# Designed miniproteins, single chains: the designs that were tried, part 6

Each design is a single chain, and the fold is of that chain. pLDDT is the mean over its residues in the fold that is shown.

## One batch from the design tools (miniprotein)

Design m178
Fold by ESMFold2-Fast:
Structure m178 (fold): chain A 57 residues (1-57)
Amino acid sequence: SVKEKVLSKLLPKRRSELTPEELIEILKENGITISRSTASRILNSPDFLGELLRLLE
């Protein structure tokens, strides 16, 4: 599933190593388009995993 593919790429990475641009590209690879503002909000969220799971549902 798209969820499994995205999480497989993101979970091994440290949050500090992930940029908004990289998050956008990973999601775009899987057919999900988000704005830079949304990507930045997700990365700075205390519930990063929950925000990602909402986006992938």
Scores: mean pLDDT 75

Design m179
Fold by ESMFold2-Fast:
Structure m179 (fold): chain A 86 residues (1-86)
Amino acid sequence: VEELVEAAYEFGRTYALYKAGKAPEEEVEKAAARLEELLSKEKDESTLYLAAAAFYEGVAEAYAEAGDEERAAQARKMAEHYRKLA
């Protein structure tokens, strides 16, 4: 669970930094590959919702760091939504 949640968070953060023009595509691809490997082994729906929440937490933190307050707020709401489903 810890590795999957961490991978989802890192992917979300890297993805948002890439969209903000602050990270290269190669870092997104690397983070995505790690997440996909861990997701292929996970069957627990609750854990998958926690991973989705972690992804949006990473997205929110990265957009806030990049100064994109609107996208950060939207991602924070999505993280809360998935956390409630877990």
Scores: mean pLDDT 82

Design m180
Fold by ESMFold2-Fast:
Structure m180 (fold): chain A 101 residues (1-101)
Amino acid sequence: PLPVLTPEEIEALKRMEEEAELGPILVEEYLRALEDGSDEALRALRARFSELPFPLAQAIAQRLDAILNTSDPEERRALIEREIARLKKYLDLVKKAKEAK
């Protein structure tokens, strides 16, 4: 890790840590739960990730909690769609990196 000297560097380190901890497996699990879209799948993943000692797993659990606490079905669907799009882009980059080796 780089020495932490500025707020910008602290945010960069958090981002690098989050990206590393998202890993292919964590992103794939999150994507599968979002694609399923059921309260059961989302709650199960939230509970599991909230118990993991990783900052990004905690962040994902918080995102899942926000989705689950969204009472408007249209707003909840929009949030899920945006997350799915984001995760698919990340997994596509991971696949391309694997194919390029």
Scores: mean pLDDT 71

Design m181
Fold by ESMFold2-Fast:
Structure m181 (fold): chain A 65 residues (1-65)
Amino acid sequence: GASKEEARELTYEAALKSGYSEEQAKAIAENVVETASGKAAAEGIAEGSESAGDLETAKKARELA
């Protein structure tokens, strides 16, 4: 499964690419890491990144799940 740090960084990048501010992206990333297991967080990041069109981040998140 993904480490908390890997899940946090992937969520942060996905949020920034989705148009959130750095502060909002950080808050989203911290919340995802605290409320989900590393694997579940990675799966959520992959789905969100795919929806945003960030296929590279989605692929990395799928590999961590």
Scores: mean pLDDT 70

Design m182
Fold by ESMFold2-Fast:
Structure m182 (fold): chain A 113 residues (1-113)
Amino acid sequence: MTLLEEIDYAISLALTFNRPEYLKAIENFLPFLNKDSVAYYLLNKEYDKAIKLAEEKIKQNPDNPVYWLILGSAYLLKKEYEKAIEYFQKALEIDPNFTDAKEGLEKAKKLLE
């Protein structure tokens, strides 16, 4: 996992779940944000740009579950819950033990109700 990938992951979790540990991760990683990170666009609420960049990262590394989770998070923040479910499920198909993707899936399903 690259540093930018870890930053994108941590910020996606912080924005999606609003948990204290994830918010602390945002604070620690803020100095490392740049326009090449999905997190940069998520923080600016530019969800369509975040989605396009995440899709590009997935195209380069389709077996990496992290950007599938980030894509799910972007759709969840955009309130497109059915697409969020689809992409969290993709992350779990790659890594069935990916706890954060399971939590994202459960949150997206709850928001559909």
Scores: mean pLDDT 82

Design m183
Fold by ESMFold2-Fast:
Structure m183 (fold): chain A 72 residues (1-72)
Amino acid sequence: GAMDDEKRAEAGLEQARGLALAEGGSEPVGEEVTVEGENILAVVRGANGRLGYAAVKNGKSYNGVGEEAPEV
């Protein structure tokens, strides 16, 4: 699409960060984003060791919180 990968990655990171902050608050200690064409995985880890993730794989959106993120 005409949207650049940087903007899509940033949107995913923003969503993942919001989820990580909701789980234990304050500050991220790790952020990672992988872009593979239309597939995206953004992961943010909070200071409490919990992560938030936001992903798109094969046209389906996934998001959540936990200890590990899904693969895309």
Scores: mean pLDDT 72

Design m184
Fold by ESMFold2-Fast:
Structure m184 (fold): chain A 70 residues (1-70)
Amino acid sequence: AKVSVTASEDGTYKFEVIDGKDGTISNTQIADAKAGETLEFEAKSKSGGPVTVKIENLTSGHTSYLPASA
């Protein structure tokens, strides 16, 4: 599934599946994002169903968790 989030801060963002046995992310990192920028990636599950994506700002250390349908 396509996922879009708005960057809360400038920096490099990392995306990781933390829930879902066969979960994958199409774009695991977006560098040099600006606050207010739309960050897009795809989360997939081989079996289908929901996955949880961990979104980490590597510059600030802030972490968020986002449910995504895959």
Scores: mean pLDDT 72

Design m185
Fold by ESMFold2-Fast:
Parts: C-alpha cells; sequence; structure tokens
Structure m185 (fold): chain A 66 residues (1-66)
C-alpha cells in the first residue's frame, strides 16, 4: 500500500539520513529540486511523500536500495 511505502521511506531517512533519501527521490524523478529544498525534517518528507503516486514511491525505494 502507499502507506507502507511511505513508512519504509521514512524509516530509511531515519536510518541512512534525510539527505540520502531526498537524493534518491530526485534521482527517481519523484520530486523537483524546489520540493527537495522544502524538505528540512522527516515531517516535511512525510508530507511530500503523501502527494506522490505509488509508482513514484516504488521507483524512489529502488534507488534507495542500490
Amino acid sequence: SKTELIQEIVRLAKEKGLDEVVRALLEAGAITPEQAEQIKSVNDLALILLTLTEEQLRKALEKMRE
């Protein structure tokens, strides 16, 4: 589900760092550079992730697992 994908991405942000997760979202084309600049906390990340599609979230997770 979309909720499970968001929870996994948030877990990875806490484990590997917010910047690594934001980088993967940018590389996957899931967010814009402007959106990336708005992500200053895990809470900001979660709010942006809620606006994304399951496909965008899956592509981002693939990049994070490389």
Scores: mean pLDDT 85

Design m186
Fold by ESMFold2-Fast:
Structure m186 (fold): chain A 101 residues (1-101)
Amino acid sequence: SLQEQREQDRQNLLQQLQQRVQQLDAQISQATDPQEILKLQLKKSLYLAGIYLLEGDLDKAREYIEEAERLLSQLTGASEIERAVFELSIAVLKTSLRSAE
């Protein structure tokens, strides 16, 4: 059924995002540059916000969106393109959160 397919698609997305978080945790543990660590933590916060949105935990999703904004404000040395991608990602997550409320 369409309902079963949607649930399977949701679970597949959750698994992919969880795998990305695990990969980022490994990269953070190996990183030595403070700005690289901030960038990896920002990426992790974005994936965690996505996970909690998919799980329907809107409070946790909001928490991680706000964390991503704080990390982005501290980030220096990122390229203009990288910064624009982070800003777009935060905007998309904020829109998704607002639509879910």
Scores: mean pLDDT 88

Design m187
Fold by ESMFold2-Fast:
Structure m187 (fold): chain A 78 residues (1-78)
Amino acid sequence: ELSPDELARAMAAQLRRLNDALRANPDAWTPAQLRAFVAQAEAEFAQFVATYRPSAALQAEIEALLAELRRIVAAREA
């Protein structure tokens, strides 16, 4: 019953919360666990875009949040 754009906004909000939680807990999760999570999140987003085609602005917002998540994971591997 949610529109594709409403679902995309919910996904963006969840990714923001996750990124904030990861910054608050730098010792939480192993790099391997975080890499697996990123791969799954990126695959789910690609499938969501292919199926529902949310607005380009919301796609860009989620892509930016996934890029931020990748940077957090990379920093923990250093």
Scores: mean pLDDT 82

Design m188
Fold by ESMFold2-Fast:
Structure m188 (fold): chain A 90 residues (1-90)
Amino acid sequence: EKIEELLKELEKEIKELEEKAEELRKEEEKLVEEYEKNPSEELLKELMEIGVKEVEIAVELVVKKKQIELLKKGDLKKAEELKKKEEEIK
């Protein structure tokens, strides 16, 4: 696998996750406004659910962005490790 292809896949995944994070943030803002007008435990539960999803996406984004950073720095170690694993199978 070429580093260039791995970068394209990771960048696509990051873009999709960033779009999902933005959508969740907009939902959170709407729920906060609704809660400020009409406080309820049901709205708090919805906010907590969105918060959990936001944290999960944030963690995935940090991991994938770090992988891209390492690959962009010309880290050939992943390519070398993949070659070593291929030799071990043969």
Scores: mean pLDDT 75

Design m189
Fold by ESMFold2-Fast:
Structure m189 (fold): chain A 62 residues (1-62)
Amino acid sequence: MEEKIKKVIEAGNEAIKKDPKNLDAIAKAVEEEAEKLGLPEKVKNKLLKQGLDASANGELVK
């Protein structure tokens, strides 16, 4: 996995660990880290979906 994608996944997983029911906080953590790292919109949207799906299933991404 590319280093930038890994950092976004780590940010999302930290938000899930804090509160897996707070989907807004999870989405915001993924969006902010992806924007900070300059990831393309398509990649950001895929990571957003992965984070929200993982949270809904009680899992971490990966």
Scores: mean pLDDT 78

Design m190
Fold by ESMFold2-Fast:
Structure m190 (fold): chain A 107 residues (1-107)
Amino acid sequence: EKAKKKLEEFVEKLREIAREGVENNDLEEAEKRILELAEETIENTEEEETLKLFVEKGEEAARRLAELQERLEREGRTELSPEELVEALVLGGLVYAGALAKEKLKK
């Protein structure tokens, strides 16, 4: 439950940053803030079970990003909607956090 709460708080912060970036048309700043948040979150996470949860959710997020890319290619779309951009940024943050958690688990 503590692990789930930490993940939920992380996702909520990712969504806030992503939404601000999309609204302000500043995706570069949003991406930078998302990467910094992921690094800070994983660096301050010591519990193995929480790190494992981040790995699992990162892998799930990577699959969802691949599905989004396949859908865009199938539909011949080159632009993401604002809602799809927010989702892609959140999923990207989860993928990065999961990768960092996986490396931290190797010790």
Scores: mean pLDDT 86

Design m191
Fold by ESMFold2-Fast:
Structure m191 (fold): chain A 69 residues (1-69)
Amino acid sequence: SAATEAAAREAIEALVRRLAVEVLSGRISKDEAIARVRAAVDALVAQGRLSPAEGERLTAGAEAFLDAV
C-alpha cells in the first residue's frame, strides 16, 4: 500500500541521516554507510514493503546524499 511504502521511505531517510552523522564523525566510511543503506532497502523490497523501482530511487538518492557530506 502507499502507506506501507511511505513508512518504509521514512525509515530509510532516518537511517541515511543517522549514517551521515557516523560518516562525519569518522566512525564509518562512506562506502560502509552506502552498503548499509543498500542492504536495508534490499530487505524492504524482499519483504514487499517497497517496490523495486522505489527501492532503486531511494538507494540512488541516499548514495548522492552520503557522497555529498
Scores: mean pLDDT 86

Design m192
Fold by ESMFold2-Fast:
Structure m192 (fold): chain A 64 residues (1-64)
Amino acid sequence: EAELEKAKKAILEIMKETGTKTFIKSRLARILEEKYGIKRDVAFEALEELAKEGKIELAPSSYG
């Protein structure tokens, strides 16, 4: 889906900007909503897919 691909690219761009690949799911989803206008459900899906692909790591505490 176009929105899902947009979310994935935004996450990878944030990773390049911050120099980290480890994120708290809820925190990064909020940044995606504020900066890119990506809905929380799409952001969560993109984060889960990238983590399953090994491109990022999600911190143990992802609820918030």
Scores: mean pLDDT 77

Design m193
Fold by ESMFold2-Fast:
Structure m193 (fold): chain A 85 residues (1-85)
Amino acid sequence: SAKELAELLRRRAEDVRALGRAMAAAAKDPATAAEILALSEEAAARLREAARAAEAGDLEAAEEAVRKGEELAARAAALYRADQA
């Protein structure tokens, strides 16, 4: 259901933010840590937007917001991997 999808997207947003905070705390470079945190917070915000769009029945808007959120989360993870190398 739309409600179940929205709940899953909100949980994903919380997970993305928590992982972002953990990666930022473990990052070697302070500038990289700040960028990881910013990207993860924006990713979480996009996933929350996707949840609201899903609840409104706008699946196209929900899919686009998920795409943007996951892209930002992937960029944060890539920065973390580069920092750890």
Scores: mean pLDDT 91

Design m194
Fold by ESMFold2-Fast:
Structure m194 (fold): chain A 77 residues (1-77)
Amino acid sequence: MEVSSSKLSKFAQFVLELGEQAGFKVSLKELRELNGEELKEGVVLIEEDPEGTAEGISKTLGADVETVKEKIEEILK
């Protein structure tokens, strides 16, 4: 599937922020180079099921579901 470069960049930044909170030290450039296809799949999942994806991220990382949902809505604008 074709994914907007803007949405992909916003999602990559969001993943980087979550990773930093979880203790991972990865640059945005490295994340995009190593996980480009996975990032595209993530954007598709957010577009198809933003609520379920937000709950999944919240449960997996222990993040607040309301905060994750707000970030997802920002990416999809």
Scores: mean pLDDT 70

Design m195
Fold by ESMFold2-Fast:
Order: C-alpha cells, then sequence, then structure tokens
Structure m195 (fold): chain A 76 residues (1-76)
C-alpha cells in the first residue's frame, strides 16, 4: 500500500511532468481544476471534527483520486 508520502511524491511528479509537456490549454485548465479541488477537499477534511486516523484515511483517498485524474488528463 503506498504511503501518504509516496502519494504526495507521485502527485508532485505528475505536476512536474505536466509543466514539461506540450499540453493543450484545455488540459492545463483541467490540471489547475484538479489541484484546486484537491486543496478544497483537503481543507474540508482538516476542518472536520475527526480523529487523525480518519483524516489520514480521507486525505489518502482524495490524493489517490487526484493522481488518477491527472494521469487521465496527461494520457488524453
Amino acid sequence: MPSLEELVKRLQSLIQEALNSDLSQQQRDQIVQVQLNLQNELNKIHDQKLSDEEKLKKATEVLEKAIRQLEQILNS
């Protein structure tokens, strides 16, 4: 199972790949939207009265979702 640190590194790697790629404006806009949605979801998790374990679980799930979305955009 990937650690939270490995997921963050994967996310950063995909963003760096996107910056070095000849992407369309539509693809760039979609990447920005994924990043904004991820930040908003992480902020909502932080603001919830949940245990640290539940927050970590939810953060892992939203990071995995964002990684999948970025991979789909880059492969379009």
Scores: mean pLDDT 82

Design m196
Fold by ESMFold2-Fast:
Structure m196 (fold): chain A 76 residues (1-76)
Amino acid sequence: KEEVLRKLTEVLVKHGVPEEVAREIAEKAVAMAEAGSSVESIENGVYGLLVLAGVPEEKARKAAREVGKIIEESKK
């Protein structure tokens, strides 16, 4: 749980999201995964949050996909 949260935060920071915002989005992604949301729903949710945080759409799309991949691997 803590390891996944850290990895998600680091990926978002790598894509230009401020650390505090990245952690908040990462926590929401983990919560969605724990609630049983699909990887696609998590990616769409993260994309929306990144765009609202001012991340350009192309970067938000790439970051959301990387978040989805990390979440998917964590469920195995």
Scores: mean pLDDT 81

Design m197
Fold by ESMFold2-Fast:
Structure m197 (fold): chain A 110 residues (1-110)
Amino acid sequence: IGESVDVEETLKAIEETSEKAVEYARRGDVSKAASLLAAAGILLSELSLSGDEEAIKRAKEIVEKSRREVVLATPVSVLEEALRRAKELGLPPEVIARLEEDVRAARAAE
């Protein structure tokens, strides 16, 4: 049973890209980390079109975990700047609320 080969390759790409995002965030390259998280999000969106609910759930958990690790590795000042920029760009209230939670979580982790 090899039905999941393409799905597994996409999952591996999501995992590797997400792990790399965390590495770059820990090195202080927040711009590269953000770009890699965006790439992982695009791969997740493509995987979502497959209809494989189990693979989609696993990919979402990987991306969410890596996003949380990037947030925790990012200086609070950088997260606050991202929140300010999101507000200036008029991003949806839900996106702004998530960024506010990220800033709060990062502050609590210090």
Scores: mean pLDDT 76

Design m198
Fold by ESMFold2-Fast:
Structure m198 (fold): chain A 100 residues (1-100)
Amino acid sequence: MNTLEAFDTVFKAILTIEKLKDDPNVSVEEIAEEVLEFLKRSPTVRNVRILEKTDDKAVIEFETTLEGFALVEIYLGILKSKYPEFKFTLETVDGKLDEL
């Protein structure tokens, strides 16, 4: 039923940043701030909030569309290349809207 309405559906996503080394050249906080600025500037992203921020891990929740999610996935590719000492994961809270 109605594929067009599904593309306009806003869903919750979680971006997790984890350090892989005990002494990285860049802090989790600095990377989280870069990610927050990217998300806040994205027209398809809203309600950006930090759920957790420690020296080892940052968890950022936001709401986006399927288009916005794809743009964040592209951005994660750039982050992984720029910060190889960190792990980046992107997940949907509603469980796999990509199966629509």
Scores: mean pLDDT 75

Design m199
Fold by ESMFold2-Fast:
Structure m199 (fold): chain A 100 residues (1-100)
Amino acid sequence: MKFEVDPSTSIAGKITILRYLVEEAIESLRKGDLEGARGSLDAAIDVLNAMIADPNASEEEKALARELLGLLREAQRALDEGDVETAIRLLEEALEKLKA
């Protein structure tokens, strides 16, 4: 499934999409679906890059997006190394930040 984030999507809408994609990545990893998890993670990173580039995003929202981008890129590295448990932990940390 290709998630194209429309540039007109609000910051709140992008946050909602991010929460969904991070939750889907965690569930895919728990099921052993590494391909599905990578797809959701790549889509989440695209949404974060769109938030950082969005002129309507506040400095606080951009700071959150950069912090989350760091966590998701660390999760990608963990998956490349076969460390699924570390990837899940990093994604759960990102999800907690998105729920606050």
Scores: mean pLDDT 83

Design m200
Fold by ESMFold2-Fast:
Structure m200 (fold): chain A 63 residues (1-63)
Amino acid sequence: SSREAAEAAGRAALAAGANSLGANQATGYVFSGDPDGAGRAAAHHGGPAAGEAAKRAMLEQGG
């Protein structure tokens, strides 16, 4: 995972309603190369829209 993908996933999670903890956890999963983990972390702290936003942002910037 790239730094740009991690930053994009964190920002997307926050914009879609995740709190700072959810955004930070999503960013960590991106560095681990785990888009599903990023989505689950964002969704847990911001709901399904935040999870989808984080996963999509990672894939668009890193894939």
Scores: mean pLDDT 81

Design m201
Fold by ESMFold2-Fast:
Structure m201 (fold): chain A 96 residues (1-96)
Amino acid sequence: MAEEEVDRELAAAYEELERMARERGWSEEELERLKELVELRALGLAYRIKLDEREGKHELSERARTLMEAALSRYSEEELEAAARAYEAAMREQRA
């Protein structure tokens, strides 16, 4: 219900995911990709993390999954998809 609260919790989840990556030995490439996604938008990160979890690249805490579900209940899949496209555009610019 509180969008500001959801956004703040997503930011906390990003920091937690970065900490988990160090603890669980995720590849530096995966961690860098997540950091770049965080710089884009919280919406984009929620969507991409959900896809990565489905692909088995990351294991998320129950807290992180709950926050992702809260974001999805607040934002439409179309909005998350638009954020994902923005992330991909940013990735292309970053290669400069």
Scores: mean pLDDT 54

Design m202
Fold by ESMFold2-Fast:
Structure m202 (fold): chain A 66 residues (1-66)
Amino acid sequence: GPLRSESRATTLIQKSAEQFGVFVERRSAAGEVSYELVISPALSEEDKKEAREKAEKVKEEYLAKL
């Protein structure tokens, strides 16, 4: 799937993201965890907007589950 990448400092969270994108988990030096939406650059501009709206809702549910 698109936008699937991993790094030593960043964890990718794939939560039904094959349709819209993936969430990237980032942590600060203070230990705070934040989630950032990464949308596929291959998507059309309209699809990016729709994916962002859906992904923001999924992100909130994902964070609430944690």
Scores: mean pLDDT 54

Design m203
Fold by ESMFold2-Fast:
Structure m203 (fold): chain A 108 residues (1-108)
Amino acid sequence: SEEEKKKLAEEIKELIKKLVENTSPEQALEALREAILSALKVAEDPDLISRLIGQLLRAIGLLLDNASKEEVLKLGYEVVEMLLEHGTLEVLKAFKKGLEEAYEKVTG
């Protein structure tokens, strides 16, 4: 449902805040990259796949440019908003799982 998607998006935004607060910008970008790749595995819509690839390339660009925590947080939130608009509940769930797994690997 739309309500389930919104709740999941809020949970993901909270995870992104914790990720950016508790890790380096490089570690946070790597975790976001892994989350995007997890979403790509279950994405079926060509437009959504194109949007996810665009965000993946943006994350790589920020890694090369020594991005700030603020820039990483902005990327993370914009990916979540894009997934809320264009993604399915399954794609959002895959993104969250990928993000959680990456966060544990970086902080554990």
Scores: mean pLDDT 88

Design m204
Fold by ESMFold2-Fast:
Structure m204 (fold): chain A 72 residues (1-72)
Amino acid sequence: GADRIIAELQAKADEAIAFFEELSKGPLGDEYREAADQIRKLAEEAAKGSGMVAGKALDEIDRIRQELLEKV
């Protein structure tokens, strides 16, 4: 149900935020810091919505992560 998807979103967002915050100590630090903030906002907004909204936020987090990894 929606609660399970929201819990998965929170866990994935926390992991991605920690990962990008660590990378923000090196080159492209500003981009990784902005990505961490964007993911945090997506997770917060999705937690107030339906499971469909949470699912879309999960896809968006994966997209952001993939785009940043391609810049290395």
Scores: mean pLDDT 75

Design m205
Fold by ESMFold2-Fast:
Structure m205 (fold): chain A 83 residues (1-83)
Amino acid sequence: SHMRKAEELRRRLEEIVERMGRLATELGNSKEKPRELVEEFHRLAREALRIIEELVSLGDYSALKYREPVERGLAAAEKALAA
């Protein structure tokens, strides 16, 4: 049960991180930072942190490698949304 849940969460985290990478590339290539894309990135970053915390609670510490990059991305998105 816990192993299957951890595997599913890891798969979801990898999908979210990949999507965040694509959005970051799109935002970097845009002269304007479309608010909708920044908001989507913000939502994905928050979901990624939730999944990382859940994986750590299940004993999967390998997810911690994503924590700092995701937190950095979240902070950048929050700063962009506050402007």
Scores: mean pLDDT 86

Design m206
Fold by ESMFold2-Fast:
Structure m206 (fold): chain A 94 residues (1-94)
Amino acid sequence: SELDELLAELARLARELLERLAPLDPVGAQKIEDLVLGILTAARDGDVARAEALLAELRRQLAEASKRFPELAPLVDRLVAVGERVLALARERA
């Protein structure tokens, strides 16, 4: 399904970002990992309110990471865009 494809893309982009971020900021990397895993679960369960809240927090954590490590900004922008598409599809299904 389109949702499954976007969830897989979100997971792939998150893995790439976390591989680069973990050596620089292991605490921030863990927070982002937990938020992404939460979004994947909430979106699959149709829990739109939880997916929205977790995406808002993910956006805050990603904005902080890109301020501290500007080289990560392209990955952050892609991850946010895919996350927003996941939320849009989750809302459509609710």
Scores: mean pLDDT 89

Design m207
Fold by ESMFold2-Fast:
Structure m207 (fold): chain A 61 residues (1-61)
Amino acid sequence: GPLEQAVRHTQLGLEAEHAGRYLEAGEHFLLAARHFRRAGLPEEARAMEEKARTQYQLAGV
């Protein structure tokens, strides 16, 4: 369901961040945010959107 997809993309985003792949990390955190919103978790979605913004800044985007 949406919650399972949100958790999966959060984990993939963290793995990408650890590898220094900031663009891919940002993309995964945005996907996680979308899935958290569909799961009815808007606060968690906002946290993921903030993580994505940070990753895009690190990527120079």
Scores: mean pLDDT 90

Design m208
Fold by ESMFold2-Fast:
Structure m208 (fold): chain A 67 residues (1-67)
Amino acid sequence: SVEEMVYQKELEEAKKIVEEAKKKGLSLEDTAKLLNVPLELAKKSKSYEELLEMAEKYMRERYEASL
């Protein structure tokens, strides 16, 4: 489905964004902005890995809501 393709693309891009942000030393807040997820996820995250996990969960919940 189009929804599944969009979701898979968002997951792949999220991983790339987090990796680049980590290399550039961006804050978790700036990384969350690039991921287009709520800044509250960055506030609750203690690492880039946690932010990615929370972002992926947020994207999955958004995808499931679109079905």
Scores: mean pLDDT 83

Design m209
Fold by ESMFold2-Fast:
Structure m209 (fold): chain A 98 residues (1-98)
Amino acid sequence: APSAEGRAAREHELAALRESIREAKATGTGVAASFSAEERELAEEFAAEAERLGFREVYRYREGGAETVVMELDGARIVISLEARGVEVGVAWLREQE
């Protein structure tokens, strides 16, 4: 379970992620965000923010307790991963395929 300090740090990171969605839309870049199994509500809020900005779900899959949603708008791509229990989480910028 996340500590109170870890939760505050994660909320700060997620605020930066919401800004990254807006930047991705403006620049046509991609972003990948991973959420722990306990952060489903935050992952859903992140997807809702992307959808509000015009991103559309193009792909969704589930495997081994993990769930991945891919959303796209005008060449920009957002990958949202809800990880299986015990998996470390992080954020990465996606490069366009050459």
Scores: mean pLDDT 70

Design m210
Fold by ESMFold2-Fast:
Structure m210 (fold): chain A 85 residues (1-85)
Amino acid sequence: GLPSLLNVGDVDAIELSLKALSDSKNALTTHVNMIAQSILNNPNLTFEPEAATKLLTLFKKYYEDGLLHKSTYNKLVTHIQQKSS
């Protein structure tokens, strides 16, 4: 398929959707992991450099909050960095 480009507005929309779930740790954890797996399972997804930086910052926050497994977070860091140019 044609490459799909994730921009800053797409990351802001993701952040807003996750913030709407902040009152339920279980719902937030489920959706953070669904987004993580969606990114990892889409080889055609690419990122604007600023969007990649924002998304990595967002996933780091959720990893530090205990919502992401370390192995998933490490795979996301590698994948997003490789697809951000």
Scores: mean pLDDT 83

Design m211
Fold by ESMFold2-Fast:
Structure m211 (fold): chain A 70 residues (1-70)
Amino acid sequence: SERDQIREELDLLLGYARAVLPSLSPDQARELLRLLTERLEVLKREYPDLRDWIDEKLAELQRLVDEHLA
């Protein structure tokens, strides 16, 4: 389904973000988080049924960035 494809693509994107995060500067890590947050807010409006799942993934990414910058 379209939703299954979106979930798979977001999981792949988050996996990529996790892999590159240790190599990023603090400014690059913040910019990545900002860009992904903007994109995912649009996706949440288009697919309200995925909102909670997307919010969970954003919270996970936010925690990883915060831990990296600590």
Scores: mean pLDDT 82

Design m212
Fold by ESMFold2-Fast:
Parts: sequence; structure tokens; C-alpha cells
Structure m212 (fold): chain A 63 residues (1-63)
Amino acid sequence: SMGDRVRRARDARGLSQEQLATALGVSQKTVSNIERDKLTPSPELLRRIALALGVPTGYFFEP
């Protein structure tokens, strides 16, 4: 899932959910909800996640 891909990319960089949330300017609850597929980020937020994690935006849509 997209949430699993966000979690895996975050873990690979050694970031906690709090650290990623701080980098994105969102709450930790927002990051947790995205990683659990309870919240679909906007295209703008998804681009910021990709930049923060050093992955292309298309990474989250790969099969």
C-alpha cells in the first residue's frame, strides 16, 4: 500500500514518525494515519513526503 511505502522509506532513513512529521510541518497523528492508509495525503503533501524521504513521487504508486 502507499502507507506501507511511506513507512518503509521513513524506516530506511532512520526517521521516527515525529521527525518526519516535523520535516513536513504536520502532526505525528497525520503521519501515523497516512502510514496506516487511514488518510490519503493531498498531491502537495505527497510531493513533500517524497522530497523529505529522497524518493521520486512515483515510488508511492508503483505496483
Scores: mean pLDDT 79

